# Designed miniproteins, single chains, continued (3), part 58

Each design is a single chain, and the fold is of that chain. pLDDT is the mean over its residues in the fold that is shown.

## One batch from the design tools (miniprotein)

Design m10131
Fold by ESMFold2-Fast:
Structure m10131 (fold): chain A 67 residues (1-67)
Amino acid sequence: SREEALRRRDPELYRRALEGMQHLEGVTDEQREAIALLLGAEGYLEVPPDVRDARDLGRWAVKRLEE
């Protein structure tokens, strides 16, 4: 599966992405996993620890996509 492929490609970065989102407000564990998979597929497994909620995540993702 996509999740298994990401875990095998770089399990450390995938784990960090999930852990970096554990503090997000208003986000379920299932949603965190889905977001981690999407970010990982685009190479964004390095979600910064300064991202604290869904709003911050959205803002960071836009900036990342703009490069």
Scores: mean pLDDT 58

Design m10132
Fold by ESMFold2-Fast:
Parts: structure tokens; C-alpha cells; sequence
Structure m10132 (fold): chain A 70 residues (1-70)
């Protein structure tokens, strides 16, 4: 639960950071956050360590924000 909350918060923060840098709308940032959180949840369920799940969620958020800004 604590690890899950930490990973979710990190994914949401990454989505806000990279989404704002890419000039996305708040609605698009919320969508990036949802996708990053979903990816992180899947990694945790597969037994990936929280720190690695956070790193992957940050990468996913950055890549998705960049693609939506195109």
C-alpha cells in the first residue's frame, strides 16, 4: 500500500512535469498520468521493485507527453 502510493505519486508528478514542459492541456496531463500509473501498477503486480517501477513510469510519462505534443 505504501509502496503503491509512492509509485502512483511519482507517476503523477512525472506526468505533470513532462506534460507542462511539452505544453499539454490539463486534460492531456491527466491522461498521461493515468497511462503512467497503469504501467507502474502492472510492473508492481509483476514483482518489479518500486524504484524500478518509478523509473519506468517517469520514462513512460516523458515519452507519452512528447508524442501527444507532436
Amino acid sequence: SEELERVIKAAEEAARKYGREAGLTDEQIDQVAKWAVDAARQMLEAGVPPEEAIRNAEIAAKMTAHRLAS
Scores: mean pLDDT 84

Design m10133
Fold by ESMFold2-Fast:
Structure m10133 (fold): chain A 67 residues (1-67)
Amino acid sequence: GLEHLKKALELLEKGEVEEAKKELEKAMQSPDPRARAGAKDAIEAIEKGEDIEKVIKGLKNLIKTLE
């Protein structure tokens, strides 16, 4: 879970949105319900065309709470 969230964050910061979505889908299989919920919210935000910088900020905050 956490490793996939970190990889998704790295990919989003590089503009690799579709690869980031794949890593978020893997994070949705996490045993941690917070990681699953955060990954789902990030995927939905990307698919709705939300600001990617806002998604990046949300993932950074989530990762800090999971560490």
Scores: mean pLDDT 83

Design m10134
Fold by ESMFold2-Fast:
Structure m10134 (fold): chain A 57 residues (1-57)
Amino acid sequence: SLEEIHEFVRELARYLLEKGIPSKEITEILLEARKMLKDGASREEVKAFVDKKIEEL
């Protein structure tokens, strides 16, 4: 559901903030993560994507 997507995106936002990622990059990562979730990606796939993006920063 959209609510479940929004909850997970908020969890990812906190995770990225705790990692010290700048707000602009957080916004871009979360936009892509939300799109992946909407398109049927698993939470595990999205987390792997997020972790890869952090490494590429």
Scores: mean pLDDT 84

Design m10135
Fold by ESMFold2-Fast:
Structure m10135 (fold): chain A 62 residues (1-62)
Amino acid sequence: MMEEFKEEAMRLARDILAKNGKITSEDVEKIAEELMEKGASRIEARFLASEAAQKVLEEAYK
């Protein structure tokens, strides 16, 4: 379950970065909301959304 939410969060973060060129705090909150709608807890969703945004931005440095 947590693995599936990690992959979904990463996918959403990549989509946002590709469209907007950046990921804002509001975008992170939207990712968390999507994960919560799919069954993630609020704490897990916010943690995973924040991690995904950081990892996607790190990938962009390459």
Scores: mean pLDDT 79

Design m10136
Fold by ESMFold2-Fast:
Structure m10136 (fold): chain A 98 residues (1-98)
Amino acid sequence: MEKEEEEKKKKIEELKKEKEEAEKEAKRLEEEALRKEAEAGLYRMRAEALRIAGEDPEEALREAERKEEEARRLREEKEKKEEEAKKLEEEAKKLEEE
């Protein structure tokens, strides 16, 4: 019977560590997504400047679109990590409520 309490404590600790790792990863993904969005904005501004100058904006627009796609992918990965963290938190809470 005492062995079950030790196993529960270990499981709760593991779940808390996994949650912290998932939250840290979600934060990294958010920061990277924000950087890519900022880069995309700069390429869109460059494309507009090229248009005003009568030069071809196509390459700058392609780079902007590429960065926007990268940002979207990173945000999707962030959401998955946030869901993972929530599930881990719920599991730990259920074990603690005993």
Scores: mean pLDDT 84

Design m10137
Fold by ESMFold2-Fast:
Structure m10137 (fold): chain A 56 residues (1-56)
Amino acid sequence: SEAEAKAALVELLVAGLRALPSATEADVAAARAELEAAPDTDAAAAIGQARLAAVA
């Protein structure tokens, strides 16, 4: 389902963010909150990309 696809994408993006050496726990928490609040998978992907770029 769309909700399940979005939940899977959120976990994948959060895991990717946690793998970055410059990412703090605060960065991860803020990213998760934004990703979970995203209305769809396209919005979640865009948020994830911006968050990964900000801490990379």
Scores: mean pLDDT 80

Design m10138
Fold by ESMFold2-Fast:
Structure m10138 (fold): chain A 60 residues (1-60)
Amino acid sequence: DLERLERLVREVIRLSERAEELRRQAEAETDPQRKQQLEQQAQQLERRAEELLREAQELA
């Protein structure tokens, strides 16, 4: 299960980093529609990361 836990943790890190990147892009974005899209994408990745983190905590 260590290998599964490690894969989950790496995926959580990947999703969190991508979400941060999207939020930074949203802050720099001047188009309201594009800004909203970036924020929604970041939120979606953040929720996915939280789900996987919960799963990882149950395995630990």
Scores: mean pLDDT 85

Design m10139
Fold by ESMFold2-Fast:
Structure m10139 (fold): chain A 65 residues (1-65)
Amino acid sequence: MSSSLSAVNLLKIAGEIEGHEIELEWEDDAVVIRYRSPSPLARELAEAIKKALEDMGLKAVVEEV
């Protein structure tokens, strides 16, 4: 189900997850979600963000760095 979210909400989400070494980068019409921790928690958070962005109608990719 799509929810109405704005760019402001996307920035807020990015701020909340920086403590888990997760970075969001905008590339054209897609968002790249990078996590630097080998922690399973960081991966789960990145996947949750990907799903939230897809629910907003955006394309998202998860990448471990």
Scores: mean pLDDT 66

Design m10140
Fold by ESMFold2-Fast:
Structure m10140 (fold): chain A 65 residues (1-65)
Amino acid sequence: GMAELEKKIKEFFEKADELARRLTREYLAGMSPEEVEARFREEVRKIAKELGLPEEVVEELLKTL
């Protein structure tokens, strides 16, 4: 239902925020901007798949990030 979808979207953003903070630390430690971007996109898609979000919703959420 919609309530379950909203809960998954909230969990997605919470996990994406934690990932962004982790990758910011890696960037400050010397990781390239290109590698940071690639890892962020890869891990965000993994989070979305683990949460079972529909592909259409995933693409719209990625536009928000």
Scores: mean pLDDT 80

Design m10141
Fold by ESMFold2-Fast:
Structure m10141 (fold): chain A 66 residues (1-66)
Amino acid sequence: ALSDAAKAAVRAALAEQLGIAAEDITVSQTAPYRATIDGREVTVSRLIAKTADGKTLTLEAVRVAE
């Protein structure tokens, strides 16, 4: 799963790119799933960002197991 710090960083980056306040963006994480990419097992997590005006953005984060 993505850390709270990583989710906060994503929210801050989206706020900067969209020109809205970070507190107007709600980020939720769906259940992660495992996939094989380039011969390596990875965990893929989806983040769903919702803005105060009702827009929804879906982001995917790929993390290699350590």
Scores: mean pLDDT 68

Design m10142
Fold by ESMFold2-Fast:
Structure m10142 (fold): chain A 69 residues (1-69)
Amino acid sequence: KEVYTFDVPFTMAQLPLVAKPFTDPRTKKVELTGVFDPAVVQRLKGAAARTGKELIIKEGTPNQVVVYY
C-alpha cells in the first residue's frame, strides 16, 4: 500500500492528488483520514462510484491518504 501525509486540510487544490488513485486500475481501496472540504468528499464519492473502488473516510490525525492495490 501507499501512504501520503498532508500538512494541510484536503481542499479542492489537493483534489488531483487524492483523486489520482481512482484512475489506477490496480487500486482497490482508498482511505482518507483527517479534515476534508465537503466538495472534495463529494467528488471522491463520485469517482469511487464510477470506478467501483472502495472509499473509506475517517476523522482523525494525521491528514493522510492510504491506497490499497
Scores: mean pLDDT 75

Design m10143
Fold by ESMFold2-Fast:
Structure m10143 (fold): chain A 61 residues (1-61)
Amino acid sequence: MKTRRIRIPVTLPVDAAGTAESIVAALEKAGFKVHGYEETVSDTERTIVVDVEIPEDYWKK
């Protein structure tokens, strides 16, 4: 089946319980293929950009 490859930015506070690994694990558990992620840290925030393939059937209504 066709998939869409997208990059999802997730912004978290520095003290947030969420990690890049937990986000990747959640996406993989949902059946998405994760190619990798990039993390950028600012003064008070972490931005994680996840590169993921989502099945096109997920976009059908």
Scores: mean pLDDT 73

Design m10145
Fold by ESMFold2-Fast:
Structure m10145 (fold): chain A 86 residues (1-86)
Amino acid sequence: MSLDELIAELEKEIENNPNKAVFWYQLGELYIKREDYEKAIDAYERAIQLDPNYAKAWKNLGKAYEKLSDLEKAQYYFELMKEIEA
């Protein structure tokens, strides 16, 4: 299955189950693989809105901001991830 096919299938799952943080997290990961970092950030933000304790989503938000060279926001989200895991 291509990356675009995986994204389309996951978008369909999200349409049927929009309140599952894990699907938004997985969508963010697929966008990272496509180097669509702004779309990845949007997807991870939605995952966190649904599950604020989703430490992996906070970490990957930081990584996505690093890819956009926004090091201040990257550091902010990495620190938030540590607070959630503490």
Scores: mean pLDDT 84

Design m10146
Fold by ESMFold2-Fast:
Structure m10146 (fold): chain A 58 residues (1-58)
Amino acid sequence: MRLSKEEIERISELTGIPPELIENIENNALEAGASFEEIKKSISEGVKDLTGEELELK
């Protein structure tokens, strides 16, 4: 499973990170053996820590 284009755009808007870089980070994490659930949790926690916004990933 992967982040949707809409989820990537939302993360990009909240963090200022380009969408292409978010896609590359997810791809690299999956290739390194991280689960999609761990990736979603890490992103949600990172967004909250950086921006104060709560992000729910589906």
Scores: mean pLDDT 75

Design m10147
Fold by ESMFold2-Fast:
Structure m10147 (fold): chain A 67 residues (1-67)
Amino acid sequence: DEAERHYRLGQRLFAEGRLEEAREHFERAIALDPRYGRAWENLGEVLEALKEHEEAARYYALARELF
């Protein structure tokens, strides 16, 4: 699954502190599967780490709406 692959890469990059690259991979996972709730949640966490609190809150809200 291509979305899952990008999600896993994003998690690894986030763990390494490579925040902008992690963001790109989570965004790709969402582009491939817009209902990928975990990717929305992790993107929110990355954005919060980048100090983009307002945008992070938006992504957390979207994750809560997905099954």
Scores: mean pLDDT 81

Design m10148
Fold by ESMFold2-Fast:
Structure m10148 (fold): chain A 59 residues (1-59)
Amino acid sequence: MSPEEKARKLAEGARKMLEITADDLSEEQKAQILAELGRAMLELGVPEEEVRRLVEEVR
């Protein structure tokens, strides 16, 4: 699986989690999750512009 494919799956997982827990999470907790998602994608070697696009999709 390519880094881009892994990043897309991470974004999908984060989106589903945020959808399920939307009423239980504060805005600060959501921001932390998005920051952790972006960091994980960068660690996979995904370009910063692609990471920003995927994180924006989850928002």
Scores: mean pLDDT 77

Design m10149
Fold by ESMFold2-Fast:
Structure m10149 (fold): chain A 64 residues (1-64)
Amino acid sequence: MVKLPTVELDENGEIQKLTFYDPETDEFIELKPGEEYVIGPNPLTGKPSNVMKVAERGLADGRA
């Protein structure tokens, strides 16, 4: 069963909500701007490669 993530944008084109499927709980997870979720442990890579994050404006400032 393939569940595709859904992104909801506001009228300004900003991400208001990101919804994706979590196979651990068999539930859809909703993320708001500034939130982050790690989808289970990934033993194949040894790191959380399945991270769903809704970043807020200021990415350039975070590296400036």
Scores: mean pLDDT 58

Design m10150
Fold by ESMFold2-Fast:
Structure m10150 (fold): chain A 55 residues (1-55)
Amino acid sequence: SPEVERLREELDRLVDEHQRRSSELLRAGDLDGWRRETEEFVRRAGELNERIDAA
């Protein structure tokens, strides 16, 4: 499905963005920022995975 393909591409981009931002925050010693970034990532990834499973 084109919708599933698009959602998987969004998930891949989200993972790449999370890895980049997480690494930057950890290098800076911003543990509060890293925790917020991780919480937001889990929420967004969960929403995308549910949409993929429903499509």
Scores: mean pLDDT 88

Design m10151
Fold by ESMFold2-Fast:
Structure m10151 (fold): chain A 65 residues (1-65)
Amino acid sequence: SLKEKILKTLGHLGPSSAKEIAEYLKVSQSTVSRTLKELEKEGLVERTASGKYVLTEKGREELEK
């Protein structure tokens, strides 16, 4: 799923913007931004003070399943 690909990308790249993730995955930035907001609501990612997204503990656990 796109959610799983985004979580893996954040695990690989570290803190990343929606634009950086979109460029890495070769998907639209709007689709990535929408999915990141869903992941943030699920507690799997969080937004930093710089506006980048990072994996939470829950997000890392989701990757290790």
Scores: mean pLDDT 84

Design m10152
Fold by ESMFold2-Fast:
Structure m10152 (fold): chain A 90 residues (1-90)
Amino acid sequence: MKKAEELFEEGLKKKKEGKLREAFEKFLEAARLYAKELGVDHPKVQEALKKAKEVIEEMKKKGEDVSELNRELIEFEIDIGLELIKRALS
């Protein structure tokens, strides 16, 4: 699999090309790999999530259905939140 940084760069490229769904998937994959490699609290995880959210907002402005993408984003944010809670309680 490509490194998280490469996935993030591919997301930026797809966003510039107007391929918003593909851009979202690349940013979400980058966030997942950054969380795995660097930890869920790392700034790069939040940067990738911010880019994924920006793509969803662009799609909403264009009237596109983002229900599935929102579900994937929320599921990942819950996973991060649970991991942070576990670390705080340990």
Scores: mean pLDDT 83

Design m10153
Fold by ESMFold2-Fast:
Structure m10153 (fold): chain A 119 residues (1-119)
Amino acid sequence: SPVIDFIKSNIKNEKLFEKLLEEINSLPEQKQLEVLAFFAYLLSLLNEGKPGTELLEGLYNNMLRTKEVYDADAFLPAILYELGKVSKEEVEEFIERVKKEFGEEFAEKVREALELVEE
């Protein structure tokens, strides 16, 4: 899939990419397409010169609007951190915001994904 190839091109850590695909593949087919399209859209904004913090805001606003939180969404901060597009402090600020709105379980998944790229 050209969309999956594009997403993979933005992920340096093979383990992070494998785990992201596992989470996406666990979703129903329609939801898989929605998550893949949204990730591709957000990552394409980096090519337009958008800062990584704007992508985190985009993710947060999408989660608020849809009232849907996918485990796959927890991988975006780790991808941006590995690309050098967000600082650790900016990711930690994002984690505190998502913890307050979406709960500790999702925040923990963001931290687990981040740990894969801090090695």
Scores: mean pLDDT 86

Design m10155
Fold by ESMFold2-Fast:
Structure m10155 (fold): chain A 81 residues (1-81)
Amino acid sequence: MEEEKRKAFLEEERARLKQQLTDPDVIEDGLAEVEKRIDELLKKGYSVEEARLHIEASRGDPYARRRLANLLLEKKKKEEE
């Protein structure tokens, strides 16, 4: 379900932040920012998996950027009548 996917992604993000940051307060602030970003994307009609791609792409992941670009192209095509 969507809540399970959201929780799993946040747990993965916590693990990643621990690799990049040493201060636990900074890690929690970073995780809160990721959660806020997910919620903003969900409000725009994206799924949790799509929100994940947006966040990964914003961090410079080339695979996430390619997949996000393909997703946006597909959404644009579906909006054409």
Scores: mean pLDDT 75

Design m10156
Fold by ESMFold2-Fast:
Structure m10156 (fold): chain A 76 residues (1-76)
Amino acid sequence: MKAKELAQEGLKLFEEGKYEEAIKKYEEAIRIAKEEGAPKITIAGMLLRLAEAYKKLGKEEEAEKYKKEAKKILKE
């Protein structure tokens, strides 16, 4: 699925230390996953990857925001 492919590309970029590029791929993956009605666990996983990438850039506020969003989606 397109969203999973984008998330996989984001993970590869993250592993290469390309955190800004990884964020863009994760954001696109989350957008498409929501449009496709992907399972909550899948979207939450993508949000946690996005949060981790923001943390690597020192953007702690953004990282915490996306971690909380992932927790909320799993409780619904």
Scores: mean pLDDT 84

Design m10157
Fold by ESMFold2-Fast:
Structure m10157 (fold): chain A 75 residues (1-75)
Amino acid sequence: MTPREAALRAAAAVLVEEGYSPERAAVLAGKIITLAVDEGKSLREVAEATGLPESTVRRALEAARRAEEEQLRAQ
C-alpha cells in the first residue's frame, strides 16, 4: 500500500463513521485529499467545496496524515 492509498483509506473510514456510504466516502476522501494536499486549500475551502462540516474535513485529514506517516515508517 502506498502512503497516498493509506491516506485515502483512512479519510474514507472517518467519513463512513460519520454516516456516509462506503462509495460516497471514497469519492469525498479523494476530493478532500486532492483539494487540501495537492491544491493546498484551507479546511474552510475544502468544506465549502465538498459540502462537509469543517470538523469532518479536519478529522479526515488528521486520519489521512497519521496513516501516511505510519505507512512511511513501515517502509
Scores: mean pLDDT 83

Design m10158
Fold by ESMFold2-Fast:
Structure m10158 (fold): chain A 60 residues (1-60)
Amino acid sequence: MIELPPGPARSDAERHLAAGELYYQLGDFDKAIEHYRRALELDPDNERARQGLAEAEAKK
């Protein structure tokens, strides 16, 4: 296990996660999916982004 301080990529992943959740609440599932995918590209261990992506895709 590698313990690193929060980096730009991780911070960007959190921002994309928040944006994905916002678009999901607005019913814009295409944008929610895009942001969740970006969050996972930046932080593959982000289980919330993974769950959000699956939920947003299920809504289409």
Scores: mean pLDDT 76

Design m10159
Fold by ESMFold2-Fast:
Structure m10159 (fold): chain A 84 residues (1-84)
Amino acid sequence: SSEIKKIEEEKTKILETAYKELNEEGQKGFQLALEGRGQEATRLAEEYLKAGKVEEAIELGVGEALARMILSIEKLELERLKKK
């Protein structure tokens, strides 16, 4: 149980650090991914691209992808512990 808590604490610290380094659009994509709203993030990025806001679309996508990647690493580490 202490090992699982340690992984959760390390994940939370990584998420907080990553979020802090993103700009406003990246933070928006990051938050949508954490809430399981990745499809909404994709739609917002498409609307940005249609409006010629390529930079904002990239930043949103980076934030969304970064959050998914961090959550994926956490899930993999927790699964590895459960199988021991």
Scores: mean pLDDT 80

Design m10160
Fold by ESMFold2-Fast:
Structure m10160 (fold): chain A 57 residues (1-57)
Amino acid sequence: SEEDLELAEKVVRMLERVLGRPPTVEQATRAIVGLDPRFTEEQARELAEEALKRLGL
């Protein structure tokens, strides 16, 4: 959903700030699952990939 994607984009932006560089798909996936355990690893990975694409990272 758009709401889930907005959450993923916020997570990616937060990780980029903390790491000082764009996160990998794996790092973003782990962070999304850790923040909201409703997501499966597969769903979180799809959200991470789409968020990174939309943010141009």
Scores: mean pLDDT 84

Design m10161
Fold by ESMFold2-Fast:
Structure m10161 (fold): chain A 82 residues (1-82)
Amino acid sequence: DALREELEAALETYKTIAENGSGAEKEYALGLAYYYKALLEPEKREEYLKKGIEHFEKALKLNPKDEKAKELLEKLKEELAK
């Protein structure tokens, strides 16, 4: 499945960024990695969304002006509330 392959490639990309990054970059990449895990494993969706939220909150604490981290944090909270 082409979509699944794209999601898995995105997950590997953000895992690699997280492993090589530090501070806000690492936390932001971990947030995205967990978001892609939530899309790939629906039975663990809530668990992975909660972890993604935690990492985006850490990223935003380290870099309060990161509009993308703020947008993704709000989106994941909204998705979790459904």
Scores: mean pLDDT 86

Design m10162
Fold by ESMFold2-Fast:
Structure m10162 (fold): chain A 103 residues (1-103)
Amino acid sequence: DVEKVLEKLYKEDKNVAEFYALFIGKSALRQGKYDEAIKYFELAIKIFGEDNSRALYYLGLAYEKQGKLEEAIKYFERAISINPDNTKAKKALEEVKKKLEEK
């Protein structure tokens, strides 16, 4: 259902479709529905491409909330690689790396 809605929106206005996809994913994150959030952000990346720094950042955040810190780091690093000015991703990466350190 969400994929069909996003594909239709993408045909009409790519910016609106991207905003809507990220909005739905962020809503799932706020509700603690981390599996749904991951699904929606992965869908956004599938539709809008791997170069979407915002979708990569939120995907990393969803993995962090699930305690999958290694996956979170991977996606935050990708988000920063695509957009070096993504300050939220940089801060999140630093915080997750501190959580992963045992010493």
Scores: mean pLDDT 79

Design m10163
Fold by ESMFold2-Fast:
Structure m10163 (fold): chain A 77 residues (1-77)
Amino acid sequence: DAPSAEERELARRAALRAAEAVTDERVRELLRRLAEAAAAGDVAEAERLVEEIAEVASEEEQRIIQQAVAEEAARHA
């Protein structure tokens, strides 16, 4: 199932918010690429990037990402 325009926008904003919150430049670059993939509706690339982020991000960076995503989801009423 292809993501809707609303789902793509939410995913893009969540990834960008996480990119602004993280301190590791590599994780930030991957999150920015994830935002681009989300905007394009490229589900396969987005899934690959999520896996790569999970592999390279520290436990602290993962908590930062989860918090940023949760905050963006909470704003989307």
Scores: mean pLDDT 81

Design m10164
Fold by ESMFold2-Fast:
Structure m10164 (fold): chain A 65 residues (1-65)
Amino acid sequence: SMIEEQVKIVKEVFGLDGKTAAMVVTMDESESLGDPRLDEARRIVLEHRDDLEKLREELEKLAKK
């Protein structure tokens, strides 16, 4: 599943548990996760849902900040 692959990327890049990673992928962008970095990660997921390689690259850049 594309959603499962997106959750895996978020989990691996940010070192999150599966539930938190799933929230980053599935929550509406109007909802805050209480972490500005994870809110930005959610925006990146929404922009790159069809390109898993680009998604990983952009999330890794965010994680290095």
Scores: mean pLDDT 79

Design m10165
Fold by ESMFold2-Fast:
Structure m10165 (fold): chain A 72 residues (1-72)
Amino acid sequence: MTPEEVAKAIKEFKEELEKKGADESQLSVLNQAITLSKTKGAKVAKEAAVKGLEASGAPQSEVDKLRERLEK
């Protein structure tokens, strides 16, 4: 994945979580990861998105879905 593809994937996942009623802390960590894709590159953004979402207290099922999406 390019940084642009990573940013798009995280943005789409964030929009799905927002529709499910995710809290602002979960949405904030995903927004930070989108910014990192533009400034630090794809690998850093992927790691930040997954670890940030996990640290925010999101369900493991949602963390696993994000990880799978970012591995494509």
Scores: mean pLDDT 81

Design m10166
Fold by ESMFold2-Fast:
Structure m10166 (fold): chain A 85 residues (1-85)
Amino acid sequence: MTLEEKIKEYEERLKKDPNDLLAHIALGEIYRRLGDYEKALEYFEKAKQIIVEKKIDPNHPEIKKTLAEIYEIFGDKEKAEKYKK
């Protein structure tokens, strides 16, 4: 399975459900690994927006851990600290 095939798979998931939180997180991580930090940030910002709009608890352990890790990777220490609490 190529990374490019995984990108296409998650992009197709987003066409069916634009608010698929896991697909946005997965695409963000894939683009970060490819060095496309601009696209990675776009997907991570979308994931954050979905959490807020869908009233998903950002303090849920799995969501909180994922957001803290994402913000730390991109150097947003203030937001990373917020989600580490």
Scores: mean pLDDT 74

Design m10167
Fold by ESMFold2-Fast:
Structure m10167 (fold): chain A 73 residues (1-73)
Amino acid sequence: MRPTREVELEELATTEELASFGVSPEEALERVTRLLEGLREKVEAAGGEVLEASARLTPEGVHGRVRVVLPVP
């Protein structure tokens, strides 16, 4: 099997944290969604696979999760 590395990133940006940066949860969700679009393109170009890429608005704030598999150098 080709050696692969799984990379996982999960973050919750709370409504209070976003307010301290002057950003609404809706705007933060939009920004994260755009970043995930770019990430998918780059991962696929590198020969990897996106297992999960999602951003959601929750009562607590914006929750983002990314899981990708990349070839080991």
Scores: mean pLDDT 78

Design m10168
Fold by ESMFold2-Fast:
Structure m10168 (fold): chain A 57 residues (1-57)
Amino acid sequence: AGLGVRLAVKDLGLSEEQVREIVRRAREGASYAELGREYGVSPRQVRGLVEAVETLG
């Protein structure tokens, strides 16, 4: 899936690799608060990123 990852890179200033890692870890049960803290984004932004990647492919 490419479109959701590309949008998240532009909106959050994260690399494509960081976006994919966040989505992978969230699917494995990592908390949005922990991921947000590690990557410098809010838990709400982590949730939005995961939802965008899953919805848009």
Scores: mean pLDDT 73

